# Designed miniproteins, single chains, continued (4), part 43

Each design is a single chain, and the fold is of that chain. pLDDT is the mean over its residues in the fold that is shown.

## One batch from the design tools (miniprotein)

Design m13561
Fold by ESMFold2-Fast:
Structure m13561 (fold): chain A 60 residues (1-60)
Amino acid sequence: MFEVEVELASEEEAKKFAEEVNKNYPDLKAEVEGKTVKLISESNPLLLIGEALRGIGLGL
């Protein structure tokens, strides 16, 4: 199991990001806690890292 946490600009952005991940990527699970999204993957660490980097970019 692979996991990473990404902090977004707001709770609303975190929820939108998690919804996009859960909708588009069956190999990823996104869990929201405040402004933080926990990304979990059992099978695809590269996709997980890519989505984490996208989330960081949205906070810029």
Scores: mean pLDDT 80

Design m13563
Fold by ESMFold2-Fast:
Structure m13563 (fold): chain A 105 residues (1-105)
Amino acid sequence: HHHHMERERRIQQARDAADALYSAGVEAAKRKHAGEDVDQIVEDLLRAAENIASGLTPEQREVLLETARKIAEAIKKSKDFDNAVKEIRKLVDEGLARIEEIVRA
């Protein structure tokens, strides 16, 4: 049961990080579609992702940061807020699934 308790704790940490990244991504998309500078928004998002990832293992951190970079690209390419939020949801869910796979390996 020691391995089960540690794994569940790591999965919960990954879910909390994914939720935080989703919130940061949605706020970044909102700022872009409100007319703010996209380069500054991307820098702020990547900085937020680095802070969110600080409590994760190195392998999990790399997946979260890669997910944040994909979110930044999706925001840059987005034509409207609703489509940006849908893409961010998809990217965060894909990143979380990969982190959970690492935890279960």
Scores: mean pLDDT 87

Design m13564
Fold by ESMFold2-Fast:
Structure m13564 (fold): chain A 100 residues (1-100)
Amino acid sequence: RKPTVSQADADATIAGLEALIAEVKANPEAFSKEQLDMLVVAGVLLLVGFVEANASPETVKRIAEAVIELEKVASEQFPEDKEEYERIIKNVKELAEKVK
């Protein structure tokens, strides 16, 4: 609604998220389902926040790609929730595409 994010803060936050996702991809079994679900929720909230703050389309797409990658890892590690993760991926893609 009112939040404005500086490009430096956005870049630092995205780099941190990308690094965390790389750690999850390197050793997904080290993360519990609750931890992965919390990271996914945090990533989605970050994406929504940046969209509402009128972040650049490139910044929004980078966050969306990171969240989608995390969701794919979570769906492979916890296939019982695959439908929910696939729905979140679809919603994230649709939200990112609106910023074109």
Scores: mean pLDDT 75

Design m13565
Fold by ESMFold2-Fast:
Structure m13565 (fold): chain A 66 residues (1-66)
Amino acid sequence: MSPEEVSYLNRIASSVSDYLHAGDLDGAIEAAREKGEELVKVSEDPEAAERAGRRLIEALERIKAG
């Protein structure tokens, strides 16, 4: 991942940490999607923000799927 993607990934991950702590994967996925969309709209590198959000959501969906 690029350093920019890592930065965005950490920002999205921090917004979903409470859901992950509670074991609420569905809530974490929804929160990650919302935060990712927000960052894409306001970020200087929307493509890096989009890739970071997609990567985190895919990881959460894999955990949910088993």
Scores: mean pLDDT 81

Design m13566
Fold by ESMFold2-Fast:
Structure m13566 (fold): chain A 56 residues (1-56)
Amino acid sequence: DPHVEEVRRILLLELKVNKMSLEELEAWVQDYLERGVLTPEEAERVIAALKEEAEK
């Protein structure tokens, strides 16, 4: 699987199943961006998905 799809899936599972904070997961996305694992556009999509899932 493409790395970006794997990252998105794992982070969504951490949020939904393991109840990790949105702030912690956003920090992980920022780390992935800084390490070149995600592009800025990919990072924005992952963060948007996390925010949508966490939204009240």
Scores: mean pLDDT 76

Design m13567
Fold by ESMFold2-Fast:
Structure m13567 (fold): chain A 81 residues (1-81)
Amino acid sequence: HMSLEELQERASKALEEFYKTASPEAKEIVQKTFDEMRKAKSVEEIKKIADEGIEQARKLGDEPAVELLRLMREAYLRLKE
């Protein structure tokens, strides 16, 4: 079990690591996914959006982007519940 506060700290560190090495394509995927999750009206929409973004990041081979999106998925789900 991870607290919301601990989750936010891990997400912040993942974001920092991501921006150190991210390609323009990875930044576009992450930004688009965050914008769509922020506008999502249901838990179901957040899951779909996050899973699509994670898959795009995996295809790009950007492991920091995958980790960041996984952490943000969990954070957004907790905020909507």
Scores: mean pLDDT 80

Design m13568
Fold by ESMFold2-Fast:
Structure m13568 (fold): chain A 106 residues (1-106)
Amino acid sequence: MVPLPASAAPDAAAVAARVRAALEREGFADVAAEAAEAFAEGVVAFGKGDYESAVKYFEKAAELAPESRMAARALDLAGQAYEKLGDKEKAAELRARAAAIDPALA
């Protein structure tokens, strides 16, 4: 997957709005805003090459809305960030967890 181009803070708000709407449709309305904001922060950090911050935000997003499609995507992106950090074992673990939630990521 290609990295998201780094841009201004408005990109994070746009990502958060889209992810929040998706989470609300999946039944995660109670945590949708917080999980979507964490996911958006992770995407921005990943795009800037701040992989350590990216994994923290993605793991937080996945913890807030477990078993959601957003959580599967967050774990996949966190796995890619760990690959960039040189932690191949953690990357493989997170990709396996993502695939367990959404088999399309396997």
Scores: mean pLDDT 78

Design m13569
Fold by ESMFold2-Fast:
Structure m13569 (fold): chain A 69 residues (1-69)
Amino acid sequence: SLDEIKALLEEAIRLAREGDIEGAVEKAKEAMLLLGATEEAAEFFRERALGPNGMEKLIQSAESLIKSL
């Protein structure tokens, strides 16, 4: 459901702000899969999020997506 996706994205933001980037990425991947993304797309997202400025970009993208849902 959209509420489940929002909850996962909000938890991803919380974990990222706490410095738990692996936890944040895992929650964001769960949300992406619920949105119909492929496992390959979710894994590619993980690799990008662990790259330069990935945490900040993850937070910004998750906040924008929550507002769009």
Scores: mean pLDDT 81

Design m13570
Fold by ESMFold2-Fast:
Formats: structure tokens, C-alpha cells, sequence
Structure m13570 (fold): chain A 82 residues (1-82)
């Protein structure tokens, strides 16, 4: 079911973004960059799912995921300045 794949991708994205933010906060920049790269791949899969299904909830999850990814990238850039 598309719902199962959708929720699995959302969960994986949230977990990767949380791990990336924690790594950046701890000064583990290499791990943070690795997790961000993995999160981007999951976000790409969500974008493909949104295009395939035309589902508004999937599209909104993509928009939210992009926003959260940007926030985590900003945390990493701030950590690099210290």
C-alpha cells in the first residue's frame, strides 16, 4: 500500500534528520553530513512518491521535509563556524 511506503519514508527521514542534528550539535560534522546525505535520498523518494500518487498529504510531507532538512543544514553550517 502507498500508505505503508509513505509512513516508512517519513519515519526514516525524521530519524535521519534527528541523528544529523544531534551529530552537528556534538561537533561530529562528518556524521552529520553523512546523515544529511542519507536524508536527501529519502526525501527524493518521497518526492517521487508525491509525483506518482498526486496525493496532497504526500506533497505536504515533502514540503515539510524540505523545511526540516534546511533547518538541519543551517545547524551544521552554524556548527562549522565554531
Amino acid sequence: MFDEEFYKLVKELEELLLEAAEAAREGNLEEAEKKIKEARKILEKLEELAKETGDELVAKAVEQGRGELKKVEEILEEAKKK
Scores: mean pLDDT 83

Design m13571
Fold by ESMFold2-Fast:
Structure m13571 (fold): chain A 63 residues (1-63)
Amino acid sequence: MEEGRRLREKGEEAEKEGKYEEAAEYYRKAVELGEMSAVPNLARALVKLGKFDEAGKVVEEAA
């Protein structure tokens, strides 16, 4: 869980810099490690990248 939280924080830093591609990668890795709190962040980053289909799938998979 420590590693997942760390990856979510890395994603948040990337988002602050406007690096949505990098943010999405960090959030995806965090979710893979069980950091489910990163799911909304991942979906938001994917929306910013215009990947609406992937964003919807991520939210659906978390349900």
Scores: mean pLDDT 80

Design m13572
Fold by ESMFold2-Fast:
Structure m13572 (fold): chain A 88 residues (1-88)
Amino acid sequence: AAEEARELAYRGALVAGEGYEEAKKGSSKGAAKYAGGVVAAAGAGFHGALAGEEAARAAAEGAREGGEESGEGGKKAAEAAVKAAEGG
């Protein structure tokens, strides 16, 4: 459960980072990918919060790790995931 939340948040942040870089190059598909990644990461944080403190922490950590690897777009997704995990 906690590891699933971590992985989902991590993948969401990576997708958001990729999409953000593609969007900067003028890709409308990149912009959609960025938005989808942010929603996925925030969703993982929210569901983590509902599942309990350990899962919320795991989602926040996964999102931060993905954000560190994927640059500005990933960091924005990580912020959304952390707020969702903490705002429950």
Scores: mean pLDDT 80

Design m13573
Fold by ESMFold2-Fast:
Formats: sequence, C-alpha cells, structure tokens
Structure m13573 (fold): chain A 61 residues (1-61)
Amino acid sequence: AAAVEARIAAREQEVKDLEDKALGALMSGNLDEAKRYFELAKQARAESEAENARLLAELAA
C-alpha cells in the first residue's frame, strides 16, 4: 500500500516538475523548450493516469 501511494505521488511530482520547467523556460523566453516540456508533461500525465488507475485497482482488490 505505502509503496503504491509513494509511486503515485512520484508520478504526480514528475508531471508538476515538467510543468514548472515549461513555465521557467517560457519566462526565460525559451519558447521551444517551454513547448517541449509542456508536451512531456501532457504525456507523463496520460501515462500517470493509466498507471494510477491500474495501481488503485490493485490496492482496492
């Protein structure tokens, strides 16, 4: 249980870190880097949602 919750939290933190990097790049005028990090954050979020749904199903079972 604790390990699964930690994994979910780590995935959520990864998405947040990528969003922060995108915002930092945008503020620095690095538009291409901002776009890249934003796309990575979208991909990480989609993967995190799929993995979290699976892990939560295992926890609920």
Scores: mean pLDDT 78

Design m13574
Fold by ESMFold2-Fast:
Structure m13574 (fold): chain A 62 residues (1-62)
Amino acid sequence: LAAEGERLRAEGERAEAEGRYAEAFDLYSQASVLFGKAGDHEAAAEAAERAARARKLATEQS
């Protein structure tokens, strides 16, 4: 779970760097859920924060 969360977070970072904010939001949201299930509440909260930022940026592209 934690390893899969780390992978999804890394993919979200790549999507964000490429300006694919809607995809980054989805990837960060999935990472947050997996970190939460793994008991890593700090990583889950950080991923949720990144998801919220990506969502805001995706809205600005619309």
Scores: mean pLDDT 81

Design m13575
Fold by ESMFold2-Fast:
Structure m13575 (fold): chain A 99 residues (1-99)
Amino acid sequence: SAEAELQALITRAAAKIQMLLDIAVRENESDEDLIKRILKVVEKLLAELAHFPPEAQIRALEQLAEELLYNARVMYPELLPVAERVKEEIEKVKAELAA
């Protein structure tokens, strides 16, 4: 189903972001470099979602942002500022999709 495909794409993106957060902590990556890498995952997800309606793309971005913030709060509290800045960039993309 379209919903199952959508959830699989979101799950894959979320897993990749969790890997990036873990690597960033282990390798002492800069906040700026980490934000750039996470935004590339978001860009790839949007390209894969191009055939879905805008409402589904917005929902996927919202779910991804919520999972990122949850992981930062629970597992990587030092990366919470990074998660908040990524959320701000995601909100800009959501606004463009809603227009």
Scores: mean pLDDT 89

Design m13576
Fold by ESMFold2-Fast:
Structure m13576 (fold): chain A 57 residues (1-57)
Amino acid sequence: MNPATEEERKKLEENREKAIELLKKELKLTDEQAQRIVDFLLEEGTQEQIQRLLKEI
């Protein structure tokens, strides 16, 4: 899998709050758990993973 580009990470960071709310709703996570997943994606996420999440927002 290709690593995420800086542009994709920036887009996820700009939409961080929406991504957190989406993960909480879809996976029934707490705020803390959803934040950890978004932080993980920003640090180690693949291009495909970030693009998929951004499409759901």
Scores: mean pLDDT 79

Design m13577
Fold by ESMFold2-Fast:
Structure m13577 (fold): chain A 57 residues (1-57)
Amino acid sequence: DKSYEIAKEVVELAENTNLSDEEIAKILSEKFKISFENALEMAKNVEDAKKLVEHVE
């Protein structure tokens, strides 16, 4: 699931690095071939990404 992989990467980058939301968004955009705008929205909503990662049963 691409959404799960993106969410996991967002959480890992946000928790394990001191990168800005814009820097995280650039990495996500290039790695997952999504728009920078969509990647930036995901980076800014790291709390929602954490919920997705924690609730994959």
Scores: mean pLDDT 77

Design m13578
Fold by ESMFold2-Fast:
Structure m13578 (fold): chain A 51 residues (1-51)
Amino acid sequence: MDTLREKAEALARGELSTEEGKAVLASLPSEDDRLTLVRLVAEELSRLEEE
């Protein structure tokens, strides 16, 4: 996985397992990084609602 956005897109599409999702969250040492991931997942989910 190359970027936080790619990780968020994979999570939103269900391409990552639960263990992989936990590993992504555990790899983020700051609260700001975790908030960024949550925001990017929400943005991708919103985009997926566009047809």
Scores: mean pLDDT 72

Design m13579
Fold by ESMFold2-Fast:
Structure m13579 (fold): chain A 69 residues (1-69)
Amino acid sequence: AKEEALKYFNQGNSYYARGEYEKAIDYFEKALELDPNFSTAWRNLGLIYEKQGKLEEAKEYYEKARELG
């Protein structure tokens, strides 16, 4: 499960680096379905929402990442 979550996370990072934020979100969400404690995936969702101007949603994702370590 954790190895599969890491694969989805890496795919999400690839799309994020390309500026394909919708696809990046989909892959980070798949990583979190397999590993809800994946703090870096929560943080990366926060970064995307912040870039979209959704500051309150970004804050929630950042707080979740901080809570998990």
Scores: mean pLDDT 85

Design m13580
Fold by ESMFold2-Fast:
Structure m13580 (fold): chain A 96 residues (1-96)
Amino acid sequence: MVETLRLIVRSLAARYGRVDILERIGANPEAASVTSRRPLSEEEWERSWRSLLSGLIEIFEREGADPELIETLRELREDPNNDEALERLIEIIKNS
Protein backbone atom coordinates (compact mmCIF):
# COMPACT_ATOMS: atom_id res chain seq x y z
CA MET A 1 0.00 0.00 0.00
CA VAL A 2 2.55 2.66 1.08
CA GLU A 3 4.72 2.13 -2.05
CA THR A 4 1.61 2.55 -4.24
CA LEU A 5 0.73 5.79 -2.42
CA ARG A 6 4.32 7.00 -2.94
CA LEU A 7 3.95 6.30 -6.68
CA ILE A 8 0.77 8.44 -6.70
CA VAL A 9 2.62 11.35 -5.03
CA ARG A 10 5.59 10.91 -7.42
CA SER A 11 3.19 11.09 -10.40
CA LEU A 12 1.72 14.37 -9.11
CA ALA A 13 5.22 15.76 -8.36
CA ALA A 14 6.40 14.90 -11.89
CA ARG A 15 3.27 16.30 -13.60
CA TYR A 16 3.12 19.60 -11.68
CA GLY A 17 6.83 20.09 -10.90
CA ARG A 18 6.27 19.64 -7.16
CA VAL A 19 9.57 17.89 -6.41
CA ASP A 20 9.55 19.37 -2.88
CA ILE A 21 6.85 16.88 -1.83
CA LEU A 22 9.02 13.87 -2.76
CA GLU A 23 11.31 14.42 0.25
CA ARG A 24 8.28 14.67 2.55
CA ILE A 25 7.30 11.07 1.66
CA GLY A 26 10.90 9.83 1.90
CA ALA A 27 11.44 9.59 -1.87
CA ASN A 28 14.66 10.71 -3.56
CA PRO A 29 14.09 13.66 -5.95
CA GLU A 30 16.38 11.82 -8.42
CA ALA A 31 13.50 9.34 -8.87
CA ALA A 32 11.61 12.07 -10.78
CA SER A 33 14.27 11.92 -13.56
CA VAL A 34 12.68 8.66 -14.81
CA THR A 35 9.94 10.88 -16.38
CA SER A 36 11.96 11.79 -19.53
CA ARG A 37 9.21 10.55 -21.90
CA ARG A 38 7.18 13.00 -24.00
CA PRO A 39 4.62 14.96 -21.94
CA LEU A 40 1.06 13.68 -22.14
CA SER A 41 -1.65 16.18 -23.07
CA GLU A 42 -3.73 17.43 -20.13
CA GLU A 43 -6.69 15.31 -21.32
CA GLU A 44 -4.54 12.16 -21.70
CA TRP A 45 -2.94 12.66 -18.28
CA GLU A 46 -6.28 13.36 -16.53
CA ARG A 47 -7.88 10.29 -18.15
CA SER A 48 -4.95 8.07 -17.08
CA TRP A 49 -5.03 9.62 -13.60
CA ARG A 50 -8.76 8.98 -13.12
CA SER A 51 -8.39 5.40 -14.39
CA LEU A 52 -5.42 4.71 -12.10
CA LEU A 53 -7.06 6.13 -8.96
CA SER A 54 -10.39 4.39 -9.69
CA GLY A 55 -8.56 1.04 -9.87
CA LEU A 56 -6.58 1.75 -6.70
CA ILE A 57 -9.72 2.81 -4.81
CA GLU A 58 -11.40 -0.50 -5.78
CA ILE A 59 -8.35 -2.51 -4.64
CA PHE A 60 -7.99 -0.60 -1.35
CA GLU A 61 -11.72 -0.92 -0.56
CA ARG A 62 -11.47 -4.70 -1.13
CA GLU A 63 -8.42 -4.81 1.20
CA GLY A 64 -10.33 -2.93 3.93
CA ALA A 65 -8.27 0.26 3.77
CA ASP A 66 -9.03 3.19 6.08
CA PRO A 67 -12.10 5.21 4.95
CA GLU A 68 -10.06 8.44 5.22
CA LEU A 69 -7.57 7.07 2.67
CA ILE A 70 -10.41 6.05 0.31
CA GLU A 71 -12.04 9.49 0.56
CA THR A 72 -8.66 11.24 0.03
CA LEU A 73 -8.03 9.19 -3.13
CA ARG A 74 -11.55 10.00 -4.43
CA GLU A 75 -10.90 13.73 -3.91
CA LEU A 76 -7.54 13.50 -5.73
CA ARG A 77 -9.17 11.49 -8.55
CA GLU A 78 -11.64 14.35 -9.19
CA ASP A 79 -9.04 17.12 -8.69
CA PRO A 80 -5.30 16.26 -8.78
CA ASN A 81 -4.60 19.88 -7.71
CA ASN A 82 -6.54 19.47 -4.43
CA ASP A 83 -3.85 20.58 -1.96
CA GLU A 84 -5.93 19.58 1.10
CA ALA A 85 -6.34 16.01 -0.18
CA LEU A 86 -2.63 15.87 -1.15
CA GLU A 87 -1.60 16.98 2.37
CA ARG A 88 -3.82 14.24 3.87
CA LEU A 89 -2.24 11.65 1.54
CA ILE A 90 1.29 12.76 2.54
CA GLU A 91 0.36 12.46 6.25
CA ILE A 92 -1.07 8.95 5.65
CA ILE A 93 2.23 7.95 3.97
CA LYS A 94 4.33 9.48 6.79
CA ASN A 95 2.27 7.66 9.45
CA SER A 96 2.51 4.30 7.66
Scores: mean pLDDT 72

Design m13581
Fold by ESMFold2-Fast:
Structure m13581 (fold): chain A 75 residues (1-75)
Amino acid sequence: KEEGERRLERAKELVDQAETYLKMAKENPEARDYYAGKAYQLAQEAIDLARENPEGEEILSRAEKVKQEALDLLG
């Protein structure tokens, strides 16, 4: 259970960072693709870590939202 807990902690950290980069992408049009790309990458990593844990459902939902919005910005 320690491994699962540590994976969820890292997934939370990654999704928080992804949300921050997504916000930066929206606020900085000149660097949009860079920040959106970072948001996408971090969101995908969070999805991979949270996918197998029932307690990761909210993290997975948040990460999928960031991934979708980042793809729309890259698009």
Scores: mean pLDDT 83

Design m13582
Fold by ESMFold2-Fast:
Structure m13582 (fold): chain A 55 residues (1-55)
Amino acid sequence: ALEDLKKKLDIALENGDITEEQKEKLLKLWEEIENTPDSEKQEKLRKEMTEIYEK
């Protein structure tokens, strides 16, 4: 999961699909999701991740 995410973000960064700042934000969002029991906040964070790298 985390390893797959890091690999996808590295590829997206090299392709210019995301910036280095966006990669850092996505990793922090993923970590925050894992540490957040609040379903509403977790859903919002997942949407933010999707909007950044899923086109």
Scores: mean pLDDT 73

Design m13583
Fold by ESMFold2-Fast:
Structure m13583 (fold): chain A 60 residues (1-60)
Amino acid sequence: EIDREVLLALGEIYLAIGKLDYEKGNKESAAESFRKAAELYRQAGDVEKADEMEQLAKEA
């Protein structure tokens, strides 16, 4: 099973990818990356960060 610390690190990576895509105007790719980050944070048990990522995806 994937360690929770690894899930949090992967969530941070997808958040970074989403921010870069958003800055470049690739809003669809940004939303997908933010949703992936939300899934990873939720699996890690960080519900608050998962909700923040879902909001970023909706705003993209």
Scores: mean pLDDT 83

Design m13584
Fold by ESMFold2-Fast:
Structure m13584 (fold): chain A 91 residues (1-91)
Amino acid sequence: SAETRAAIELVRRETARLVALARTESKEAVIAALEAWLDDLVARGLVSPELAEVLRGAIAAARAHPDATPEQLAALVEGMGSQVIAELEAR
């Protein structure tokens, strides 16, 4: 549907923006941005409760890792975006 395509495009753009932030911002700022993004996805109904739980776990694991690199944070962002897009495409 047009709504699904618009949602996928929004997720693609936000994923690219957050990947850029992962390379330039502090870990704390990136984690906060990921949490805010996931909350927005949940509020909009763009992610299932099951996937939201998985993604919250991934963000929590990244927060707990003291030596998380920008590349690892960027990979987390890309993985989150890909999982959300895959779920939207399956609707």
Scores: mean pLDDT 87

Design m13585
Fold by ESMFold2-Fast:
Structure m13585 (fold): chain A 64 residues (1-64)
Amino acid sequence: MELPPASEEEIEELKKEAEELLEKLKKNPSLEILLQIIGIVIRLVGEGATELAKELLKRAKEAE
């Protein structure tokens, strides 16, 4: 196969960025922050990290 799976490092980086955005969303809910989180969710799903994407999306909805 010519398309390799997502690297563990890349997934960990996305998770860290998402956690920071979730914290900001809890302090001051904004559409801009929510859209950035959704962007990370889409990338995680595209790279096969569906469980992390699902968890992140659930946490974002709970934080709004």
Scores: mean pLDDT 74

Design m13586
Fold by ESMFold2-Fast:
Structure m13586 (fold): chain A 82 residues (1-82)
Amino acid sequence: SLEEKYEEIVEKFEKSLEELEEYVKNSDLSEEKKEKLLKVIEEAKKKLEEIKNSDLSLEEKMEKLHELVGETQKKIREILES
């Protein structure tokens, strides 16, 4: 169902953000890159909670969730490639 797919993507995204946060904190990355990555993770977590708590339809939540995942992945890549 759409509900099951939504919940699965939310759970996977939350786990990915937690794993990335742990990786960043324990990495040999520069302090500047760590700060930028942690900011992206914080913003992604806040936006995810906004989606979860919105009065939007499941279809609309799913669209916003896919957009958030894609934007977050792009920002992470841009920071790591800099």
Scores: mean pLDDT 89

Design m13587
Fold by ESMFold2-Fast:
Structure m13587 (fold): chain A 83 residues (1-83)
Amino acid sequence: SSAVEAARRVLDELLDWEARAFRLSPETVAKLREIVDRMLATGDFEAFKRELERLYMEELGMSPEEARATAEAYVAAAQAVLA
């Protein structure tokens, strides 16, 4: 749908900004893109949040609290664009 395409574009911009701000490796960016694509395909925001939290802890060394807050912000952005 056009809404999903618009969401993908906005989320890609957010991911690109995050990659530049945090100096993410191409491998980490690819993993984040897969997580976003899976969410857009399934609509499973609970799985999206859990996968983001896990990636932020494993790849960026975020604390569970930091990872949760960051993932919640991303989920909120995705839900807003898809509304």
Scores: mean pLDDT 82

Design m13588
Fold by ESMFold2-Fast:
Structure m13588 (fold): chain A 68 residues (1-68)
Amino acid sequence: MSREELERFRRQLENLARVTGLSVEEVMRRLAERLGLPPEEATLEALYRASQEDPEGFDRAGVELALE
C-alpha cells in the first residue's frame, strides 16, 4: 500500500523533473528547500511525508519550481 503510493509520488517527481529540465535529485533538493527541510533530507520519504502533512504548501512549492 505505502510502497504503491511512494511509486506514484516518485513518478510525479520524475514528471516535474522533465517539465523543469532538472534532475530528479535537483527537484527533490529544491522542493525540500521550499518546504523548509534541510537539503540532506531531500529524500523521497521525507518529501512524501511533507506532501501528506501540508498538501497546500507542497503544491505551492511544486508550482513555484515549475514556473522557474
Scores: mean pLDDT 78

Design m13589
Fold by ESMFold2-Fast:
Structure m13589 (fold): chain A 60 residues (1-60)
Amino acid sequence: MLDEVAAEAPPELRGFVQAAAERLKADPTNASVVTAAAILLASAGHPELARRFIKAAEAM
């Protein structure tokens, strides 16, 4: 679930990932939000969280 990825995100990114999750709940087709969240998570050293975010978004 997107909310689980947000909860596991580092504190500096948690607000962004949570906002991205809410935006995707409103518009599940927003690929730019998925891409931005995945890039930030991977760049911060959390590629597994980035992958989980992408998979959760695909399942919506």
Scores: mean pLDDT 78

Design m13590
Fold by ESMFold2-Fast:
Structure m13590 (fold): chain A 80 residues (1-80)
Amino acid sequence: KTYLFTFSDGSTATVTFSSTDTAKDLLIKIVNSKSNLSITEADILQDILLSVNPSTTADDLVNFIKSKSDELGITVSELS
C-alpha cells in the first residue's frame, strides 16, 4: 500500500508499506521520506509513537492518524 501523509506546514511524505510492517516501521519510513523534518514534526511523530503501541500494524497507525488528523495536523490519503 502507498499513502500520502500531509503535515500542517504543507510538507508531504509518500510511503509504501506492507501488511507485515509495524507502526514503528511506518514512522521510520515517514522520517526517511522527508529530507527536512521540523522540530514540531519530529515532536508530533514522537508523540504518536508514545501514544500508539510501536508493535501494532502500520494499518493500525494509518487508522489512528486518520482518526486524529485535526489533533496531529496530519492528513492521510491512499494512493494505491
Scores: mean pLDDT 73

Design m13591
Fold by ESMFold2-Fast:
Structure m13591 (fold): chain A 88 residues (1-88)
Amino acid sequence: TPLEKLVKELYDEFAKILETLPLEEAIAKSAELMRAFGRELGLPEADIELLAEAAAWMVRTTDDITTRLLFKSLLQQAVAKAEALRAA
């Protein structure tokens, strides 16, 4: 689906950020990327900020599978919320 493609592209952008930027810049860029995507999805501001914080946390702990899975879960919940808001 178009949404699945957007989520894949988001993860591909995160991979590029982690490969090309120093850790501190990667943290900042990941949060910025997540805020932009959250706004594009039409999420409430509180949910956008939560995703940005989660992305920053994931980048700080990038080798931690648990943190990566938590971020994926949070992202999936945010996407489902955006779809529900659009359907209403």
Scores: mean pLDDT 75

Design m13592
Fold by ESMFold2-Fast:
Structure m13592 (fold): chain A 69 residues (1-69)
Amino acid sequence: NAAELEAKARAALAEAERALAEGDLSTAQHHLDVAQKYAVLLAILGHEETARALGRELRALQARLDAAS
């Protein structure tokens, strides 16, 4: 269901942020990729508002990761 997919995306975002804070850029990118897959799946299933909110968080964290490299 959408709530489960959103929870998995948010868990992956939290792991990405933790890895970025620790300087583990490869682990941060892996978790961002996982979160993006869940966000894309939510969009395909018609949960556009949730997918859009996740997409904004993903883009912000990706920008921070790119700046760290």
Scores: mean pLDDT 88

Design m13593
Fold by ESMFold2-Fast:
Structure m13593 (fold): chain A 67 residues (1-67)
Amino acid sequence: SAMEREREEIEQGVRKAVEAVRKALADETYHKKEEAKAILEKELKELEKLAKEGNEAARLLLEEIKK
């Protein structure tokens, strides 16, 4: 169904975003770390929104990132 495909796309998108942020945070340059921090803050807000809407994958990833 369309809703099931949408759920999978959200889950995959969230996982990709987390990986991209992790890679950026591993960068040694100050400016890239600042950019990574801004991206992380934006992604955390989106994850919190998805978790509030009942997305279980977003909730679990949000908990993992906040550790």
Scores: mean pLDDT 68

Design m13594
Fold by ESMFold2-Fast:
Structure m13594 (fold): chain A 60 residues (1-60)
Amino acid sequence: AEAEALADEYAARAEAAVPTINQAFKDMGYEPLTPEQVASIVRVGRNGGRHAAELRAAAA
């Protein structure tokens, strides 16, 4: 479904951003993202993708 395709895309983008976020944290002297935090970010991204698909469908 289109909603799941956008959910997967947003989740993949969130996951792909993790190395960049971890590098920024390392440069600032902070601890890297925990696996729990990474899972939360990916989940939020996936839900955002589904919501975006619903909004697009409602606007069409």
Scores: mean pLDDT 78

Design m13595
Fold by ESMFold2-Fast:
Structure m13595 (fold): chain A 71 residues (1-71)
Amino acid sequence: MKAEAKKLAEEGKEALAAGDYEKAIELYDKAIELDPEYAEAYRNRGLALLKLGRDGEAVRDFRKALELDPA
């Protein structure tokens, strides 16, 4: 389960690097569904949302990531 979430998040990072923000969001959505405490997935989904101008959704994800991992 957590290993599958990590694999999806890694695919999401590849989509982010390629500039495919919609695909990145879809992959991070799946990663978060498998591991709802995956702070890095929330941070990276927030970045993809910010790139698409979906600022309100990005802020929610950044807040959730900070709650899970305040480092």
Scores: mean pLDDT 83

Design m13596
Fold by ESMFold2-Fast:
Structure m13596 (fold): chain A 55 residues (1-55)
Amino acid sequence: MMKFAKEVADKMGEISLKHGESEEEAKRIKERTLEYLLTDPEKGALLLEQIEKEE
């Protein structure tokens, strides 16, 4: 679902910024994550597990 994909992408960007990445890199990570979740829902579940481990 679109809302979920955006929330996961936003969290990935925030984690990237927290770890000292640039705003441009965080934006790229958000864009890649959103594209990834829209094309492969199964991979989205694995990505969510990684986000939970980071936070």
Scores: mean pLDDT 71

Design m13597
Fold by ESMFold2-Fast:
Structure m13597 (fold): chain A 70 residues (1-70)
Amino acid sequence: LNAALALLDEGLALLAQADAALAAGDAATATALYTQAAALLSAAFTLLGLAALAADISAVAAAKIAALNA
């Protein structure tokens, strides 16, 4: 549980940084941070027994990355 909570906290912090980078116009930093946040949040949700949410967060991150590439 402690590992899952640490991953959740780290993933949420990276999501906030990714949104800030995107707002600043730094698409490259935003893409990297969204990718890392998605991986950490997916791992956290899997450890918490929320595997369906882990899959959903990966899909949402992929959609955001695709939007940045448009």
Scores: mean pLDDT 76

Design m13598
Fold by ESMFold2-Fast:
Structure m13598 (fold): chain A 83 residues (1-83)
Amino acid sequence: MELKERYEKLKEEIEKLLAELKKAKAAGDKEKVEELKKKIFELIGEAEKVLLEMGEDPATKEEAFKLAGELQELLKKNLAPLL
């Protein structure tokens, strides 16, 4: 449960920064775009580590697999078009 709560908080922060990145790109703010990209990739790395730990526990393995798929779809839809 604690790992899932940590993942949910990281995902929420990633979604918030993705919205900020979209606005910065629309505004042509190159410095802010690069700063936001760096922060987003750091948070993605942390979220992936949490999901990896959840995937190693038989009690959370199935949920970790589902959440990993949801994270990949989120990034494909919201991050990839901004790169």
Scores: mean pLDDT 83

